# Designs tried in a protein design run: designed miniproteins, single chains, continued (2). Part 114

Each design is a single chain, and the fold is of that chain. pLDDT is the mean over its residues in the fold that is shown.

## One batch from the design tools (miniprotein)

Design m7964
Fold by ESMFold2-Fast:
Structure m7964 (fold): chain A 73 residues (1-73)
Amino acid sequence: DPLIEEIGKEAAEKAYDEIKKYIDDNLPFMAYMVALEKAYELLKERGITDPEVAEKAGKLAFKYAVEKLKKES
């Protein structure tokens, strides 16, 4: 889904520093919640409040942030 991919990538970029901080602190659940929250906010700006769509975008955001962190390390 192009929209979910776009939101996931944007959420990962916008929340990257906070996600990284929680991963560095060994709090992966908090990192995931940050990714999910940012995805939800971006979707809400587009008029989308479906929690299933938010969960999919949040999972992609977390994945993209973790992949970026691995490339920077």
Scores: mean pLDDT 83

Design m7965
Fold by ESMFold2-Fast:
Structure m7965 (fold): chain A 72 residues (1-72)
Amino acid sequence: GPVKAKVIAARYDENQNLTGLYEEEVELSDDPEEFQKEGRELSEKYKAQGLEPVTILVTEEQREWYEKQLKL
């Protein structure tokens, strides 16, 4: 079935300073080929909005790692 993922994208100014961090929950295909395609389409969508894609968190271990970083 669909994989629940958290997508993280960042906005930078002209001097490469981080000015914004954006997070979105999405459902992606559990088929690896379709997952990669959907990930590329999301990346292109964010770039069109002036955002740089950072990462996609799909596993519980990846989500726990990210949440731990936010608590530090």
Scores: mean pLDDT 73

Design m7966
Fold by ESMFold2-Fast:
Structure m7966 (fold): chain A 95 residues (1-95)
Amino acid sequence: MMSLVEKAEEYARKAIESAYKGNAEEAVKALKELIKLAKEDPRTLPHLRLAIAFVRHIIKTSPNLSEEDKKKLEEAVKEGEETIREVEERLRKEA
C-alpha cells in the first residue's frame, strides 16, 4: 500500500528523470501529479520543491530539450512554485 508521501517520491523521481532524458511531456505530467499531491497533503511539499529545483537546473543545462519543451517545463515549474506558495500560506493561517 503506497502512501501519498511514497507517491510523491515516485513522481519527483519520474519528473527529474524524464526531464533529464529530454521527455518534457512525461516530466510535466509527473510535476502536475506532484502539484495535486501537495494540495492534498502538505507533507509532500518537500518532494515538489526538490523536483522543481532539479527540473529548473535541467532546463538551464540540458542540450536534450527543445525551446518549446523548455517553455512547457518552465510553465509547469511556475505552477508548482505557485502551489507551494498557496499551500504554505494556508498552513500559516491554520497554525
Scores: mean pLDDT 84

Design m7967
Fold by ESMFold2-Fast:
Structure m7967 (fold): chain A 80 residues (1-80)
Amino acid sequence: SEEKKKELEKRLEEEVARIQAQIDADLSGMDADYAEKAATMTPAERARLGAIRDAVRGILEAGYQAEVDFLRKKAEEELA
């Protein structure tokens, strides 16, 4: 029914917003940790830490995107 669809869409939006808030918090924490550690490092060490941070950022972003995609797919299947 249209009512069930609207309820699922609302719950999906709320869950996606929660996940987005969590990724923002995690990425901000990583940025703060990187800045603190980088302050005492040589340029070469900063470059290596930066590359590791970029890789971890990519993994986290991909993981959160996969979670959002899974929730969207599950909602779609419940409407089928």
Scores: mean pLDDT 84

Design m7968
Fold by ESMFold2-Fast:
Structure m7968 (fold): chain A 65 residues (1-65)
Amino acid sequence: SPGFQRLLNMAIALSIETGEIIRIELRDGKIVALFRSRSPAVVEAGERLKELAEKLGLELEVRFL
């Protein structure tokens, strides 16, 4: 969907900004964002993705490894 593509593009941009790999998966109609760490910058990136997902009407789960 166009919304999913926008979310994916933001995840790529945030991966570049933070230097951390953000993986986006689609599971049973739910979007899951996986982060390798819990640094303050990475937590902030997760919040930005959640905010964008809400604006796009998408359900997003954020997980830290």
Scores: mean pLDDT 80

Design m7969
Fold by ESMFold2-Fast:
Structure m7969 (fold): chain A 58 residues (1-58)
Amino acid sequence: SLEERQRRLEVMKIYNELFEKLKDLPRDEKLKIISEFDTRVAKEPLSIEELKEWVEKV
């Protein structure tokens, strides 16, 4: 659906922002935080606004 497509695009934008924030961290710390983010996208999904707030706190 268009709504699912829009969420996917917004998640990709947020993910890119997260990746930029993590770029100078050690690999193991990056993977840990990315895994947590992936959980908040799929397994225990947050809204787009909640995902943005989550990334800001990183």
Scores: mean pLDDT 83

Design m7970
Fold by ESMFold2-Fast:
Structure m7970 (fold): chain A 55 residues (1-55)
Amino acid sequence: MPVYEEVPQDAEGTEEVGRAHADLERKDKELAALNLEKAREAKDEGKGLLKIVEV
């Protein structure tokens, strides 16, 4: 087949969500953990700097 057509995957979209609900839940958990770590780092960075200067 000399013709190849690549179609963008919208798996995260509507229909894929219903089919891969478990996979999305696991991925969402990892994203939530990373988001929490990022939030902690942002807060710790500001607080850490101020604490070192003040203390």
Scores: mean pLDDT 54

Design m7971
Fold by ESMFold2-Fast:
Structure m7971 (fold): chain A 76 residues (1-76)
Amino acid sequence: MKETLELAKEGTELADEIRDAVAENAEELRPLVEELFKEAYEYAKKFEETKKIEYLLKAAKLGLEALRKLKEHLEK
């Protein structure tokens, strides 16, 4: 289980790095990125408050889904 938690954490950190990397080139997409990651950040906050691993996993999963949604948007 610890390995899954570590992967979730690394996924979240990578998502943050990707967000920053595209910020200057896609300022118009920044509000969309923030909207897509809103739920992920809410679950991350719940994890900080409760320390329940399930919330961290939810945040990471939602973050990855947000990245997929962003890529779908960029494809069109």
Scores: mean pLDDT 68

Design m7972
Fold by ESMFold2-Fast:
Structure m7972 (fold): chain A 69 residues (1-69)
Amino acid sequence: MMEIEITVKVPGESPLTEKQLEDAAQAVLEDAGLKDVKVKAKLVKEDISEDEMRENFKKKMKEAVEKAK
């Protein structure tokens, strides 16, 4: 089992937890055919928008998928 760490920036007011980010990242990896990968997510609260958070998450997931291949 391969372990991948991702760091995602979220708005300070965001109710998102590290577990929810891990679950979302795991779903993306499974959709890409990568089932034997464990994701560890680190959440950083910053003064950013939800749109910026979504873009950051997409970028991190693209990097994680490439690393796992």
Scores: mean pLDDT 76

Design m7973
Fold by ESMFold2-Fast:
Structure m7973 (fold): chain A 81 residues (1-81)
Amino acid sequence: MKEEFEKKLEEAKEKFKEEAEEKAKKIKEKLNLSEEEVEKVKEIILTKEALEELLKEGKITEEQVTEYFRKEAEKLAEEAK
């Protein structure tokens, strides 16, 4: 289950690498972002595009998407402690 989700997400991310780089570059030009900020934006775009593609294709469930964001939220909560 966990392995299957991760594999699908990685495959989908690979498909959107170039698109994420292009979008991050445009945002950098508009907002004058640092290199570190650009990498963060690229990762966010890449993850969003991959999850949306997989969900539209029915390859993952809404529950799996919710679980992914729950884990991200838990990391933020732990850091805030």
Scores: mean pLDDT 75

Design m7974
Fold by ESMFold2-Fast:
Structure m7974 (fold): chain A 89 residues (1-89)
Amino acid sequence: ASPEDLAKAVKENAEKLRAELAAAPAEVDAVAATLPADKAAEVRALFAQAREKLEKALELAENGGDPEEVAKLTTEGLRLLQRLGDLVA
């Protein structure tokens, strides 16, 4: 997929993605509460970084920002979420 295709997908799904990002902190906190303190800290840090990148990608996509920057932020955010998933598996 091109950066333009990814930016379009983010924009078209912005409402759903925002709802998921709004619900995610409570889910992350619930998971972190079941983990050792060191892993809980890593999970929270990874989620905070991922959320920042994904929220910025959503803002740029909705405002007609650079598709390459939207794609970069989305990809980086998803990689951080993948690392988080690996820690809680």
Scores: mean pLDDT 82

Design m7975
Fold by ESMFold2-Fast:
Structure m7975 (fold): chain A 75 residues (1-75)
Amino acid sequence: EEKILKALEILSKMDQATRDAAIAKVRPEAEKATANVPEEYRDMVVDLAASLIAAGVLTPEEAAKLAYEHVKKLM
């Protein structure tokens, strides 16, 4: 949870163009890291994981795990 909050703070300090470019660059990596996530959560988990990876605080594997746990709690 603390790592997620730190990642979100970093992303909030980026301008939109920089954030979008960083997320787009890491999205394929986020998709691979989330391949085993159930389809019902996958789109939300991929989007969150890509954002967390783009912040530079988390590895793809850490981002995928934290994103999946977070999305499960919301649904």
Scores: mean pLDDT 78

Design m7976
Fold by ESMFold2-Fast:
Structure m7976 (fold): chain A 90 residues (1-90)
Amino acid sequence: SMEEELQKRREEKQRRLALAKEITSYIDEFNKLKKESTDPELQERIDKAIEELRKAVSEAQLDGIEAMENVLNKAKERLSELKKEYESLK
């Protein structure tokens, strides 16, 4: 029905907005980790991760929700890896 299609579009819009906000929060977490790091090589890896994430989220917004969820999952994994590297340097 038309009401079902409208509901689906509203739910999709809200999901896209929520995913975009969550992905943006990971950029903030990467920037925080970079400020706390004193290792130049780790700082360069964090900068590359931020650049790749900004590009990936822009592309995923055009492709849809599944692409955005994939970008979010990769951001979570990458932050975890970089945090482990940071802890090993303490």
Scores: mean pLDDT 84

Design m7977
Fold by ESMFold2-Fast:
Structure m7977 (fold): chain A 84 residues (1-84)
Amino acid sequence: MEEIVAEVDALLAELRQVASALADPRTRALVEAVIDHLEALKRQAVAEGDIERLEQLRRDMAALLKTVPETAAALAATLELEPA
């Protein structure tokens, strides 16, 4: 239990780090809302002792962590019109 919780917490911290680096405040707010929801799901899974849900969260968060930087980079490139 503790090891999986630590892994999920590490992924949550990484997702929050990525979110804090997002230039667009609307995109950042949406990503932060998703992270808050994942944190709530983690708390519920821990309270219920549901290791399978924690494993699923770990997989989903790892996939999201890979996808969010790519999406953020694409959005930044699209919105960057004047570098001055």
Scores: mean pLDDT 72

Design m7978
Fold by ESMFold2-Fast:
Parts: structure tokens; C-alpha cells; sequence
Structure m7978 (fold): chain A 79 residues (1-79)
């Protein structure tokens, strides 16, 4: 459940997403295969400028730290 994934991340990272951000994420993630949703959510949070170490994002989303670091590099290179 995408909504449960978003709520888990908010609690783990101690952040609050607006209703507009939640709707945007629901639309974005619903278009992706389940395997790609966690990575897309990590990218979205990094693009929002969430102040959290890659290890915290990895734990919250059940990703490897190396995967989060790769996404962070991709975001920084394109911005």
C-alpha cells in the first residue's frame, strides 16, 4: 500500500508531507511497478531537500545505502 509506505517514511524520518505532496506521490508511485516505488520515493524526498543521511532514508524505505547514494548522485548531477 503506497499510503502506508509514505506514512512509514514520515514517521522514520520525522518529516511531514503536505496533502499536495501526498497526492503527487500517490500519482507518481501508482504508475510504477512495485519494485521501483521505493526508489522513486527516495528520489522524491531527496529532490524535496529532506535533511536526512542516506542511511536513514535506506532504513525507512528498505533500500541499500548504496542505492540511496546512487539516487542522490543522480539528483545532484541533474540539478
Amino acid sequence: DIEELIERVEKELNIYLSEEERKELLELLSKLPERNRRKALARYLIELGVFAPSSAIARALGLSVSTVNRIRREVLEKL
Scores: mean pLDDT 81

Design m7979
Fold by ESMFold2-Fast:
Structure m7979 (fold): chain A 69 residues (1-69)
Amino acid sequence: SPEELIERVRAGDEESFKKLYEYYEKNKDAVDALAKANPEIGPGLNAQRESAEKYKKEKEDRLKKLIEE
């Protein structure tokens, strides 16, 4: 389920993030329906995704700097 995948992503499971992304990309209509039924969920999901992407980018930048030394 997408909820279970979200919990795994929060725990740092990158593989689950790929599955979650694929699921939402394939089931865009289902995600849109959920957001329309619960408008308060949409902003939270977007903020969570943006936060996760920012964190991932910061870790990537740190690794790149360390490799370049």
Scores: mean pLDDT 61

Design m7980
Fold by ESMFold2-Fast:
Structure m7980 (fold): chain A 76 residues (1-76)
Amino acid sequence: SDRAINNRISDLVNSMMQTIRDYDRQGKGFRDRVRMLEQEAARLGIPRGVVTIALGVYSGDTSLMAQGLRELSAQR
């Protein structure tokens, strides 16, 4: 159902948000945090769109959030 899909996407975005915050707490620079997040997402099979949404939410960038939604839609 749409609700179940939205809940799963939200869970994945939240997981990516927590991961980048953990890298920040470890003292990693922003560029390293982005690279490490992308590598972890690839390892876990998480879609690129979810990573882009999480980066948009983390940075407060509504354009990145919109881009991530488009990327996720294209991967469906």
Scores: mean pLDDT 79

Design m7981
Fold by ESMFold2-Fast:
Structure m7981 (fold): chain A 89 residues (1-89)
Amino acid sequence: NPEMIEFIEKEIENHKSNTEKLLELMREKNVKEEDIKRVEEISEEYLKKLEELKKNNASMEELAEVHRETGEQLRELFDKRVDEALKRK
């Protein structure tokens, strides 16, 4: 499905751009190296899954599930750090 391949390619490009900016901001703010590495690992795993979905002409449902799982992992990490920062006020 050419439309699915194009959609996945755009998602890969957008994710790489957004992750690059996020990692730069985290380094600028002196975020712990282990947290930066965690975000990088989650992002790299997501990109590998997207490349496999693209190669195998996966369904929209499979793409949505991979996207949802990765989004949950990143959100949980950031929500935890925000809560920790707020508790120190």
Scores: mean pLDDT 78

Design m7982
Fold by ESMFold2-Fast:
Structure m7982 (fold): chain A 92 residues (1-92)
Amino acid sequence: SLDEAKERMKEVLEEETKEILEEEKDPEKQAQIRKLAEESLRRIDEAETIEELKEIVNELVQRLADAGVDERLVKRLALRLGSVINEMEKEE
């Protein structure tokens, strides 16, 4: 269900954000990453469609890359969030 996908996506985002913050050494980048994560968590809660969830993931991935987050961590986040969305599409 959409609600189950949202809860799973929030869990993944919180877990991956924690890992990103543990590896990030720049306090300014840490602040940017926290802000992006908080905004994305809010947008996930407000999303009403799978298409909106896809847009949120694509925008978050781009903005994290622009903030200078390690490509390895960004790709892992993208893969995990994309997996949740793909599983939802497969069941609906």
Scores: mean pLDDT 84

Design m7983
Fold by ESMFold2-Fast:
Structure m7983 (fold): chain A 116 residues (1-116)
Amino acid sequence: AQPPVMSGGGTFAEGSSVTLTATGDAGTVGDGPTAWLREPPGGGLVGLIDNSSKTGKGARSRFSGSKDAAAGVATLTLSNLTLEDTATYYAVTTGLTSAGVYGLVMGEGAKVTVVA
């Protein structure tokens, strides 16, 4: 499967909102759940959302996920940004691996920098 293409990263003001998108196809984003992970500047991936569910120690009430399965597009909306939201964000989907089974497929990520 092809990794999803990420967009929506950049530099944003504190208190603003940003929508990140992960564009794949029906076999990746459309076929399975899309999880969102955060990698803070100090390192270590932290779970945020499993599709529409909030999971892991990075879960935030200000974050919401959605998916258009037919279009192969998943979105993550970060509302009321804080300086602590500065991170690289990754969409993780499932896809067919070389072993002939579904495995994890991750895009290059979208870097979000929050400034005062």
Scores: mean pLDDT 69

Design m7984
Fold by ESMFold2-Fast:
Structure m7984 (fold): chain A 87 residues (1-87)
Amino acid sequence: MIEKLRRAYELAERAAEVARTGTVEETAKALGESAAQLREVGGAMGYGYYALMNSALALYSGLDIRDVAAETARSVADLARRLAENL
């Protein structure tokens, strides 16, 4: 469980970086990869999963919200890190 949380926040931090430096498509893909790890954790990380997935879907729908997606990914990474370190 704790290893899944660590992987999830690492991928979410990566998604935030990709949102700053990469393309819309690369950002959407990175958000989806982060969400997949959070789905395996379940429970309290359900919020993070849906937040990342909805951001990815918005980007796939042609809305360039990479700035909002980066903030969402950073918030999810912080939540996952706190859960990993305080369990």
Scores: mean pLDDT 79

Design m7985
Fold by ESMFold2-Fast:
Structure m7985 (fold): chain A 73 residues (1-73)
Amino acid sequence: STVDEKLEEIRRLMVENKGDEALKLAREMLEEYPEAKQRLADFFQEMVNSPEPIGVPSSIEAMLALIEPLLRG
């Protein structure tokens, strides 16, 4: 699905240390699919809890800090 494709692209951008682009895509996804808010939250929880290292820690932290207001507001 389009939501799943956007979530995988967000993961890829974070792995590539492109947090600004990942945040932009997350905002666009939530504007097109407001119902995906919970799915986005679940997706990030799964990535953070993964035993495999995903990208650089700083890009993951920055992304989580930036999306937290989007998930609550």
Scores: mean pLDDT 70

Design m7986
Fold by ESMFold2-Fast:
Structure m7986 (fold): chain A 95 residues (1-95)
Amino acid sequence: MRKELEEKAKAAVERNPSISFRDALVGILRYEITNESDVEKIQELLLEIGELEERKELAEEKVELLEKHREDKEEQERILTEFFQEEAKLLKEKA
C-alpha cells in the first residue's frame, strides 16, 4: 500500500472519526478510478483495493479481464460498474 494513500486516509479519518481507516482508503481509490481513463492506472487502483479488502485474487482477475478488453472502453466501464455496485451494496447494508 502506498504511503501517500495511507496518509490521505489517516487525514480523512481524523476529519471524520466515524469512518474506518479502510473505508477511507477504499473511498479515495474509488474516487481516483472514476476520474481515471488510463487502463494501466485503473488496474493499479483495483489491485490496491483488492489488497485492502484481502481480495487480491479477485482484483487480479479483474485486471486481466480489463487487459483483454483494453481497446474496448465500453466493456471496461461495465466491468468496473458491476464490480463497484456489488461491493457498494455489501458495504452500505452494514451502516
Scores: mean pLDDT 73

Design m7987
Fold by ESMFold2-Fast:
Structure m7987 (fold): chain A 80 residues (1-80)
Amino acid sequence: SMLEELKKELEELKKAEDELSELTLDDPELAKEAAKYHFDKLEKINELLEKKDYEGALQETKEMLEWVKQKIEEVKKKLS
């Protein structure tokens, strides 16, 4: 179901954000960028959930997860 997919994506998002948070401990500029993006996207996702727009909430969650994963890869490349 859509709700099951949303729950799974939110769990993956939490894991990815936890990883990014650990990687940005020495990068206050990226940490600030990630925090702002998190706040803005979470507000939008919550608005969609209040409207019962689960498809929109799932799409925004997937976009947020992809952004976080991209930032993780960028940080890891700099550390290699």
Scores: mean pLDDT 86

Design m7988
Fold by ESMFold2-Fast:
Structure m7988 (fold): chain A 85 residues (1-85)
Amino acid sequence: GGLTQLFLGLRSQALQLRDWVLQDPRVSPETQAEIQGLVDRIVAITDEAIAQAKVKTPSVEEQQKKLREIQALFDRITDLVDKAL
């Protein structure tokens, strides 16, 4: 379904961002570790959303809450990258 594809896409984007950051020598080991933790959190939220969708139809409110949490995590990663570059 479209919702599952959305969460899979967000998960893929987070992992691609992680791989890019880990290859950039301008990003300190401390900042890399913080970004890794934020990516792991996005992966966990998307995995939970996909698993829940297999058991029951999630409410619009529950879906929107997870999307807001993911957006906040991406915003934090962007801030960390901007400060490192």
Scores: mean pLDDT 85

Design m7989
Fold by ESMFold2-Fast:
Formats: sequence, C-alpha cells, structure tokens
Structure m7989 (fold): chain A 69 residues (1-69)
Amino acid sequence: SMKERFEKLAEEYRKLAEKNPKYKDVLETMADMYRKMAEATSEEELAELFKKGDREILKVMIDNLLKES
C-alpha cells in the first residue's frame, strides 16, 4: 500500500541519517516528510505534505551549504 511504502522510506532515511552524521539534518528532514505522507488521508493532503517537505529539505540543504562556505 502507499502507506507501507512511505513508512518504509521514512525508516530507510532515518537509518541513513544515523550512518551519515554529516548529512543527518537533510536525511532526517526527508524521513520526517515520508513519515507524514504515510499518515495522509487524501490526495490533496499528500500533495501539500510533499510540497512542505520539499521546501524544508531545500532550506536545510541551503543552510548546510552556507555553513560550509
């Protein structure tokens, strides 16, 4: 099911975050996005959660790039 797929993706990204401390923030943000998408009850809610997650991931990536500069 769609829920099971997103739950699996959330767990995989959470595990990747544990193994990759340098990228922990972005990987945890991705895991959180998929976890929330797994709880979506409509296509509209799913789309909104994806848009929100995408914006948060981009923000974390930019923040990390600025810290390395």
Scores: mean pLDDT 83

Design m7990
Fold by ESMFold2-Fast:
Structure m7990 (fold): chain A 103 residues (1-103)
Amino acid sequence: SAKDAKLAFVRGLLGRLLGTAVDHLHAPLAEQRAALEAEYARIVEEIKKNFSPELAEKIERVLEEYVARVLAVLEDASLSDLEKINRLSALEAEALARFEEII
Protein backbone atom coordinates (compact mmCIF):
# COMPACT_ATOMS: atom_id res chain seq x y z
CA SER A 1 0.00 0.00 0.00
CA ALA A 2 1.00 3.67 -0.23
CA LYS A 3 1.20 3.81 3.58
CA ASP A 4 3.47 0.72 3.69
CA ALA A 5 5.76 2.26 1.03
CA LYS A 6 5.99 5.54 3.00
CA LEU A 7 6.70 3.66 6.26
CA ALA A 8 9.41 1.57 4.52
CA PHE A 9 10.99 4.81 3.22
CA VAL A 10 11.07 6.53 6.67
CA ARG A 11 12.35 3.28 8.28
CA GLY A 12 15.25 3.49 5.78
CA LEU A 13 15.93 7.11 6.84
CA LEU A 14 16.06 6.08 10.54
CA GLY A 15 18.43 3.23 9.62
CA ARG A 16 20.77 5.73 7.89
CA LEU A 17 20.84 7.97 11.00
CA LEU A 18 21.38 5.00 13.36
CA GLY A 19 24.12 3.63 11.06
CA THR A 20 25.84 7.05 11.03
CA ALA A 21 25.70 7.19 14.86
CA VAL A 22 27.12 3.64 15.26
CA ASP A 23 29.85 4.22 12.62
CA HIS A 24 31.02 7.29 14.60
CA LEU A 25 30.55 5.80 18.12
CA HIS A 26 34.33 6.03 18.89
CA ALA A 27 34.91 9.32 17.02
CA PRO A 28 35.39 12.65 18.86
CA LEU A 29 32.04 14.20 19.92
CA ALA A 30 32.42 17.13 17.46
CA GLU A 31 32.88 14.60 14.58
CA GLN A 32 29.85 12.53 15.77
CA ARG A 33 27.71 15.71 15.78
CA ALA A 34 28.98 16.87 12.37
CA ALA A 35 28.35 13.44 10.79
CA LEU A 36 24.78 13.23 12.16
CA GLU A 37 23.97 16.84 11.19
CA ALA A 38 25.30 16.23 7.63
CA GLU A 39 23.24 13.01 7.21
CA TYR A 40 20.15 14.71 8.71
CA ALA A 41 20.50 17.61 6.20
CA ARG A 42 20.60 15.11 3.29
CA ILE A 43 17.55 13.28 4.71
CA VAL A 44 15.55 16.54 5.08
CA GLU A 45 16.09 17.33 1.36
CA GLU A 46 14.87 13.81 0.41
CA ILE A 47 11.76 14.19 2.64
CA LYS A 48 10.91 17.59 1.07
CA LYS A 49 11.25 16.05 -2.41
CA ASN A 50 9.13 12.92 -1.71
CA PHE A 51 6.31 14.09 0.63
CA SER A 52 3.68 16.83 0.71
CA PRO A 53 4.77 19.94 2.68
CA GLU A 54 2.33 19.09 5.51
CA LEU A 55 3.54 15.47 5.90
CA ALA A 56 7.20 16.52 5.39
CA GLU A 57 6.90 18.95 8.35
CA LYS A 58 5.52 16.18 10.62
CA ILE A 59 8.24 13.70 9.57
CA GLU A 60 10.98 16.34 10.00
CA ARG A 61 9.68 17.11 13.54
CA VAL A 62 9.97 13.43 14.57
CA LEU A 63 13.45 13.12 13.00
CA GLU A 64 14.66 16.39 14.60
CA GLU A 65 13.64 15.08 18.05
CA TYR A 66 15.21 11.68 17.25
CA VAL A 67 18.58 13.25 16.21
CA ALA A 68 18.66 15.44 19.36
CA ARG A 69 18.07 12.37 21.59
CA VAL A 70 20.67 10.30 19.66
CA LEU A 71 23.25 13.08 20.22
CA ALA A 72 22.42 13.13 23.96
CA VAL A 73 23.09 9.35 24.14
CA LEU A 74 26.38 9.64 22.19
CA GLU A 75 27.57 12.52 24.42
CA ASP A 76 26.80 10.64 27.70
CA ALA A 77 30.27 9.57 28.94
CA SER A 78 28.65 7.51 31.76
CA LEU A 79 27.22 4.97 29.26
CA SER A 80 29.11 1.93 27.90
CA ASP A 81 29.08 1.23 24.14
CA LEU A 82 26.50 -1.55 24.69
CA GLU A 83 24.28 0.74 26.80
CA LYS A 84 24.52 3.42 24.05
CA ILE A 85 23.56 0.88 21.32
CA ASN A 86 20.60 -0.36 23.43
CA ARG A 87 19.35 3.21 24.03
CA LEU A 88 19.80 4.11 20.32
CA SER A 89 17.75 1.01 19.36
CA ALA A 90 14.97 2.03 21.80
CA LEU A 91 14.93 5.56 20.30
CA GLU A 92 14.61 4.08 16.77
CA ALA A 93 11.62 1.93 17.91
CA GLU A 94 9.98 5.02 19.47
CA ALA A 95 10.48 7.08 16.28
CA LEU A 96 9.03 4.23 14.14
CA ALA A 97 5.91 4.10 16.36
CA ARG A 98 5.46 7.88 15.94
CA PHE A 99 5.76 7.56 12.12
CA GLU A 100 3.02 4.88 12.14
CA GLU A 101 0.73 7.42 13.88
CA ILE A 102 1.38 10.25 11.34
CA ILE A 103 1.65 8.24 8.08
Scores: mean pLDDT 86

Design m7991
Fold by ESMFold2-Fast:
Structure m7991 (fold): chain A 62 residues (1-62)
Amino acid sequence: VTKEDLIKALMEEGLSPAKAIMIADTVFAKENPPTKETIIDALLSAGLSKEKAEKIAEKVLK
């Protein structure tokens, strides 16, 4: 999984490009490649719901 894949998945779920880039940068700074837990934690910290965070993480790690 790449940072660009995560940005694309975030934007498909309705996040702005700027917010998607910020979240993806944070995720890949913590872990590369990121785990499902790292992605979910960063998304929750950014104000997304747990359900939406889980969907994005599953899509990116598929």
Scores: mean pLDDT 80

Design m7992
Fold by ESMFold2-Fast:
Structure m7992 (fold): chain A 85 residues (1-85)
Amino acid sequence: SAEQEFLDAYGTMAKEAKEALETAKKTGEEKLNEVKSLAGSASERFDKTMEESSKMSKEEAWRRLAETAEEIAKEFADFKKKVKE
């Protein structure tokens, strides 16, 4: 279901965000500030998607939220990779 796809994507996003934060904490304050900025941007994008989804069908809303979660997960994963390299 679209709801289950969203829940799976959200779970992946939360995991990647947590791992990025843990990696940043080990590298220093500058990287910790970068990941906090990324988290703030992610929160704003979710709020915007929620606002837009209020005008959509329930299925379309979940699909859009899943897409946003997947994009955010990728950004946290990319951040984590750059910090480790």
Scores: mean pLDDT 84

Design m7993
Fold by ESMFold2-Fast:
Structure m7993 (fold): chain A 107 residues (1-107)
Amino acid sequence: SEEDLAYLTEVIRRIREGKWEEVFKETGLTELDVDSIVRFLENLFGEKLDREVARPVVTALLLHLKRKGIKNPSLKPLADAVREVIKKYGADATPEEIAEVVLKHLP
C-alpha cells in the first residue's frame, strides 16, 4: 500500500543516516535479529553480502513482517528480496527502491 511504502521508505532513509539505534528502540527489532538473517542469507548464497546494502533491506523486510503480524515468514521471499536489491541496484539503491522491492516480495 501507499502507507506501507511511505513508512518503509522513511525507515530506510533514517537507517542510511545512521539512526539505527533510534529505529531499533522505536520498533523493538534488534541488531541481532537483522545480523542473524544476514548471516543466514550469506550461508544460503555461499557468498559474503555487502552489509551496507543487506542490513537496510533485511531490516525493512523484518519491520514490514512485524507491522503485518506475520510471525512465521518463509525464508524464500526474504532471500529473493535481498538478492534483487543487490543485483538490480547494489549500493546505489534509494530508500524508495528498497521499500518497493520489499513490498513486491512480501504480503
Scores: mean pLDDT 86

Design m7994
Fold by ESMFold2-Fast:
Structure m7994 (fold): chain A 76 residues (1-76)
Amino acid sequence: SVDDRIQSYIDEAKSNFEKELEKAKTREEMMQVLLSQTSELQDKLSADPNVSQDQIDQALQDFSTWAAEKIAEKEA
């Protein structure tokens, strides 16, 4: 289904984010990883003709919330 495909895109973005976050040493680098992975996820979702704008917005919100928590955990 489209929902399963969207979840797969989010899961891939999360996996890529965690790998790149391990390499980041400064808050600036962590924020660059967040921006880069959010942009890649948005591009993948936008390229899918069966994904609506509302679904893109929700997926990006879910990913950004999760990623922000991961940055906060790394900075603690």
Scores: mean pLDDT 88

Design m7995
Fold by ESMFold2-Fast:
Structure m7995 (fold): chain A 64 residues (1-64)
Amino acid sequence: GMNLTVLANAALLYMALYDLSQEQAARLFGVSVQTVQQARKLKMAEGESVTFPNGVTYTNRQLP
């Protein structure tokens, strides 16, 4: 669902920001490693944002 896609994209952002492995990011966000790998192939479009349930927002333009 949309929530799973949002979590996978958030996992990709955390991997970039904190140098996490796919396994570490998947475990942190409670998604499968395969879901994180699929999100990597699709990537976030430039300017897209992911907002976590805690209200924190990240944008693709801030990825290293």
Scores: mean pLDDT 62

Design m7996
Fold by ESMFold2-Fast:
Structure m7996 (fold): chain A 80 residues (1-80)
Amino acid sequence: SKEEELEKLYERARKLWEEVRQNIDNIDFIEKALDELRAEVDRFEKEYGDDPEAQLRIAGLGALELGLATFLVMAKKDKE
């Protein structure tokens, strides 16, 4: 269901955030996981784009993705 898919996406994002904050040096793993999460979010947005409740809820996940992308940029700078 829509609700079940959304709950799974938030659970994945929450676990990824925990992994990133504890293992920021594993950039390749974090990057791949973030890309996979972004692909799932994009699929969900396309499937439920006409549902305002789904759009509002997925926007919160977008904020988490932005935070993860920021951490990746900082981690990559450390390798430069």
Scores: mean pLDDT 74

Design m7997
Fold by ESMFold2-Fast:
Structure m7997 (fold): chain A 78 residues (1-78)
Amino acid sequence: SVQLLMSLVNPVRELAEQFKKTGDQSLLDQAQKLVDQFADLARQARQLGAFDLADVLAQVAEEGRKIVEEAKKEAAEK
């Protein structure tokens, strides 16, 4: 569901927002690692036949990627 997707992506959003406020690259790196972990979990879920879970995790990874890219763009404009 959209609500579940938004809940799972929230930690990525929080790290990206803190990065925007502080300029701390380690926060952006942590957000990227979470995105990569969701992508990896999506692949693992698909291998196990958990297709519905895999689709949700893949969507979380995609949304998280967009959040990280937006934060990078905003930082580059400063």
Scores: mean pLDDT 84

Design m7998
Fold by ESMFold2-Fast:
Structure m7998 (fold): chain A 63 residues (1-63)
Amino acid sequence: IVEIDSVEKAEEIRKKAEETGEKPDGIVVLVNDRFGGGSGQAINEAKKLAKEFGIPILDIRKV
């Protein structure tokens, strides 16, 4: 299980999976609407990773 709070974190997870061949068991998305418009992109990147890896999004939490 991995937490995604930004587009950069999603990219790190993708790169690690490519390097190790290991994919996470599930994704939790943490978004903060106070830090600008990045929340939608983080959610969209998490959905893309979930579909590519065949894993669920377990939670989407606004903080």
Scores: mean pLDDT 73

Design m7999
Fold by ESMFold2-Fast:
Structure m7999 (fold): chain A 62 residues (1-62)
Amino acid sequence: GAIDAAAAGVLTLKDVGCDDVSAACALVSEGKASGITASAIVDGAKIAGASAALISAIKTAG
């Protein structure tokens, strides 16, 4: 689902070592292309254990 896809994206970007702003931009861009809302990306990020900084950056980018 959309939330699961967002969580997988967060884990992948953290593994690659992307900073929170770059990760947020990539997640929001891919989410828009896939019809996923910023709120679903935030929910997925929370499930993946994302930092408060990443969650804030996703909200700002969306």
Scores: mean pLDDT 74

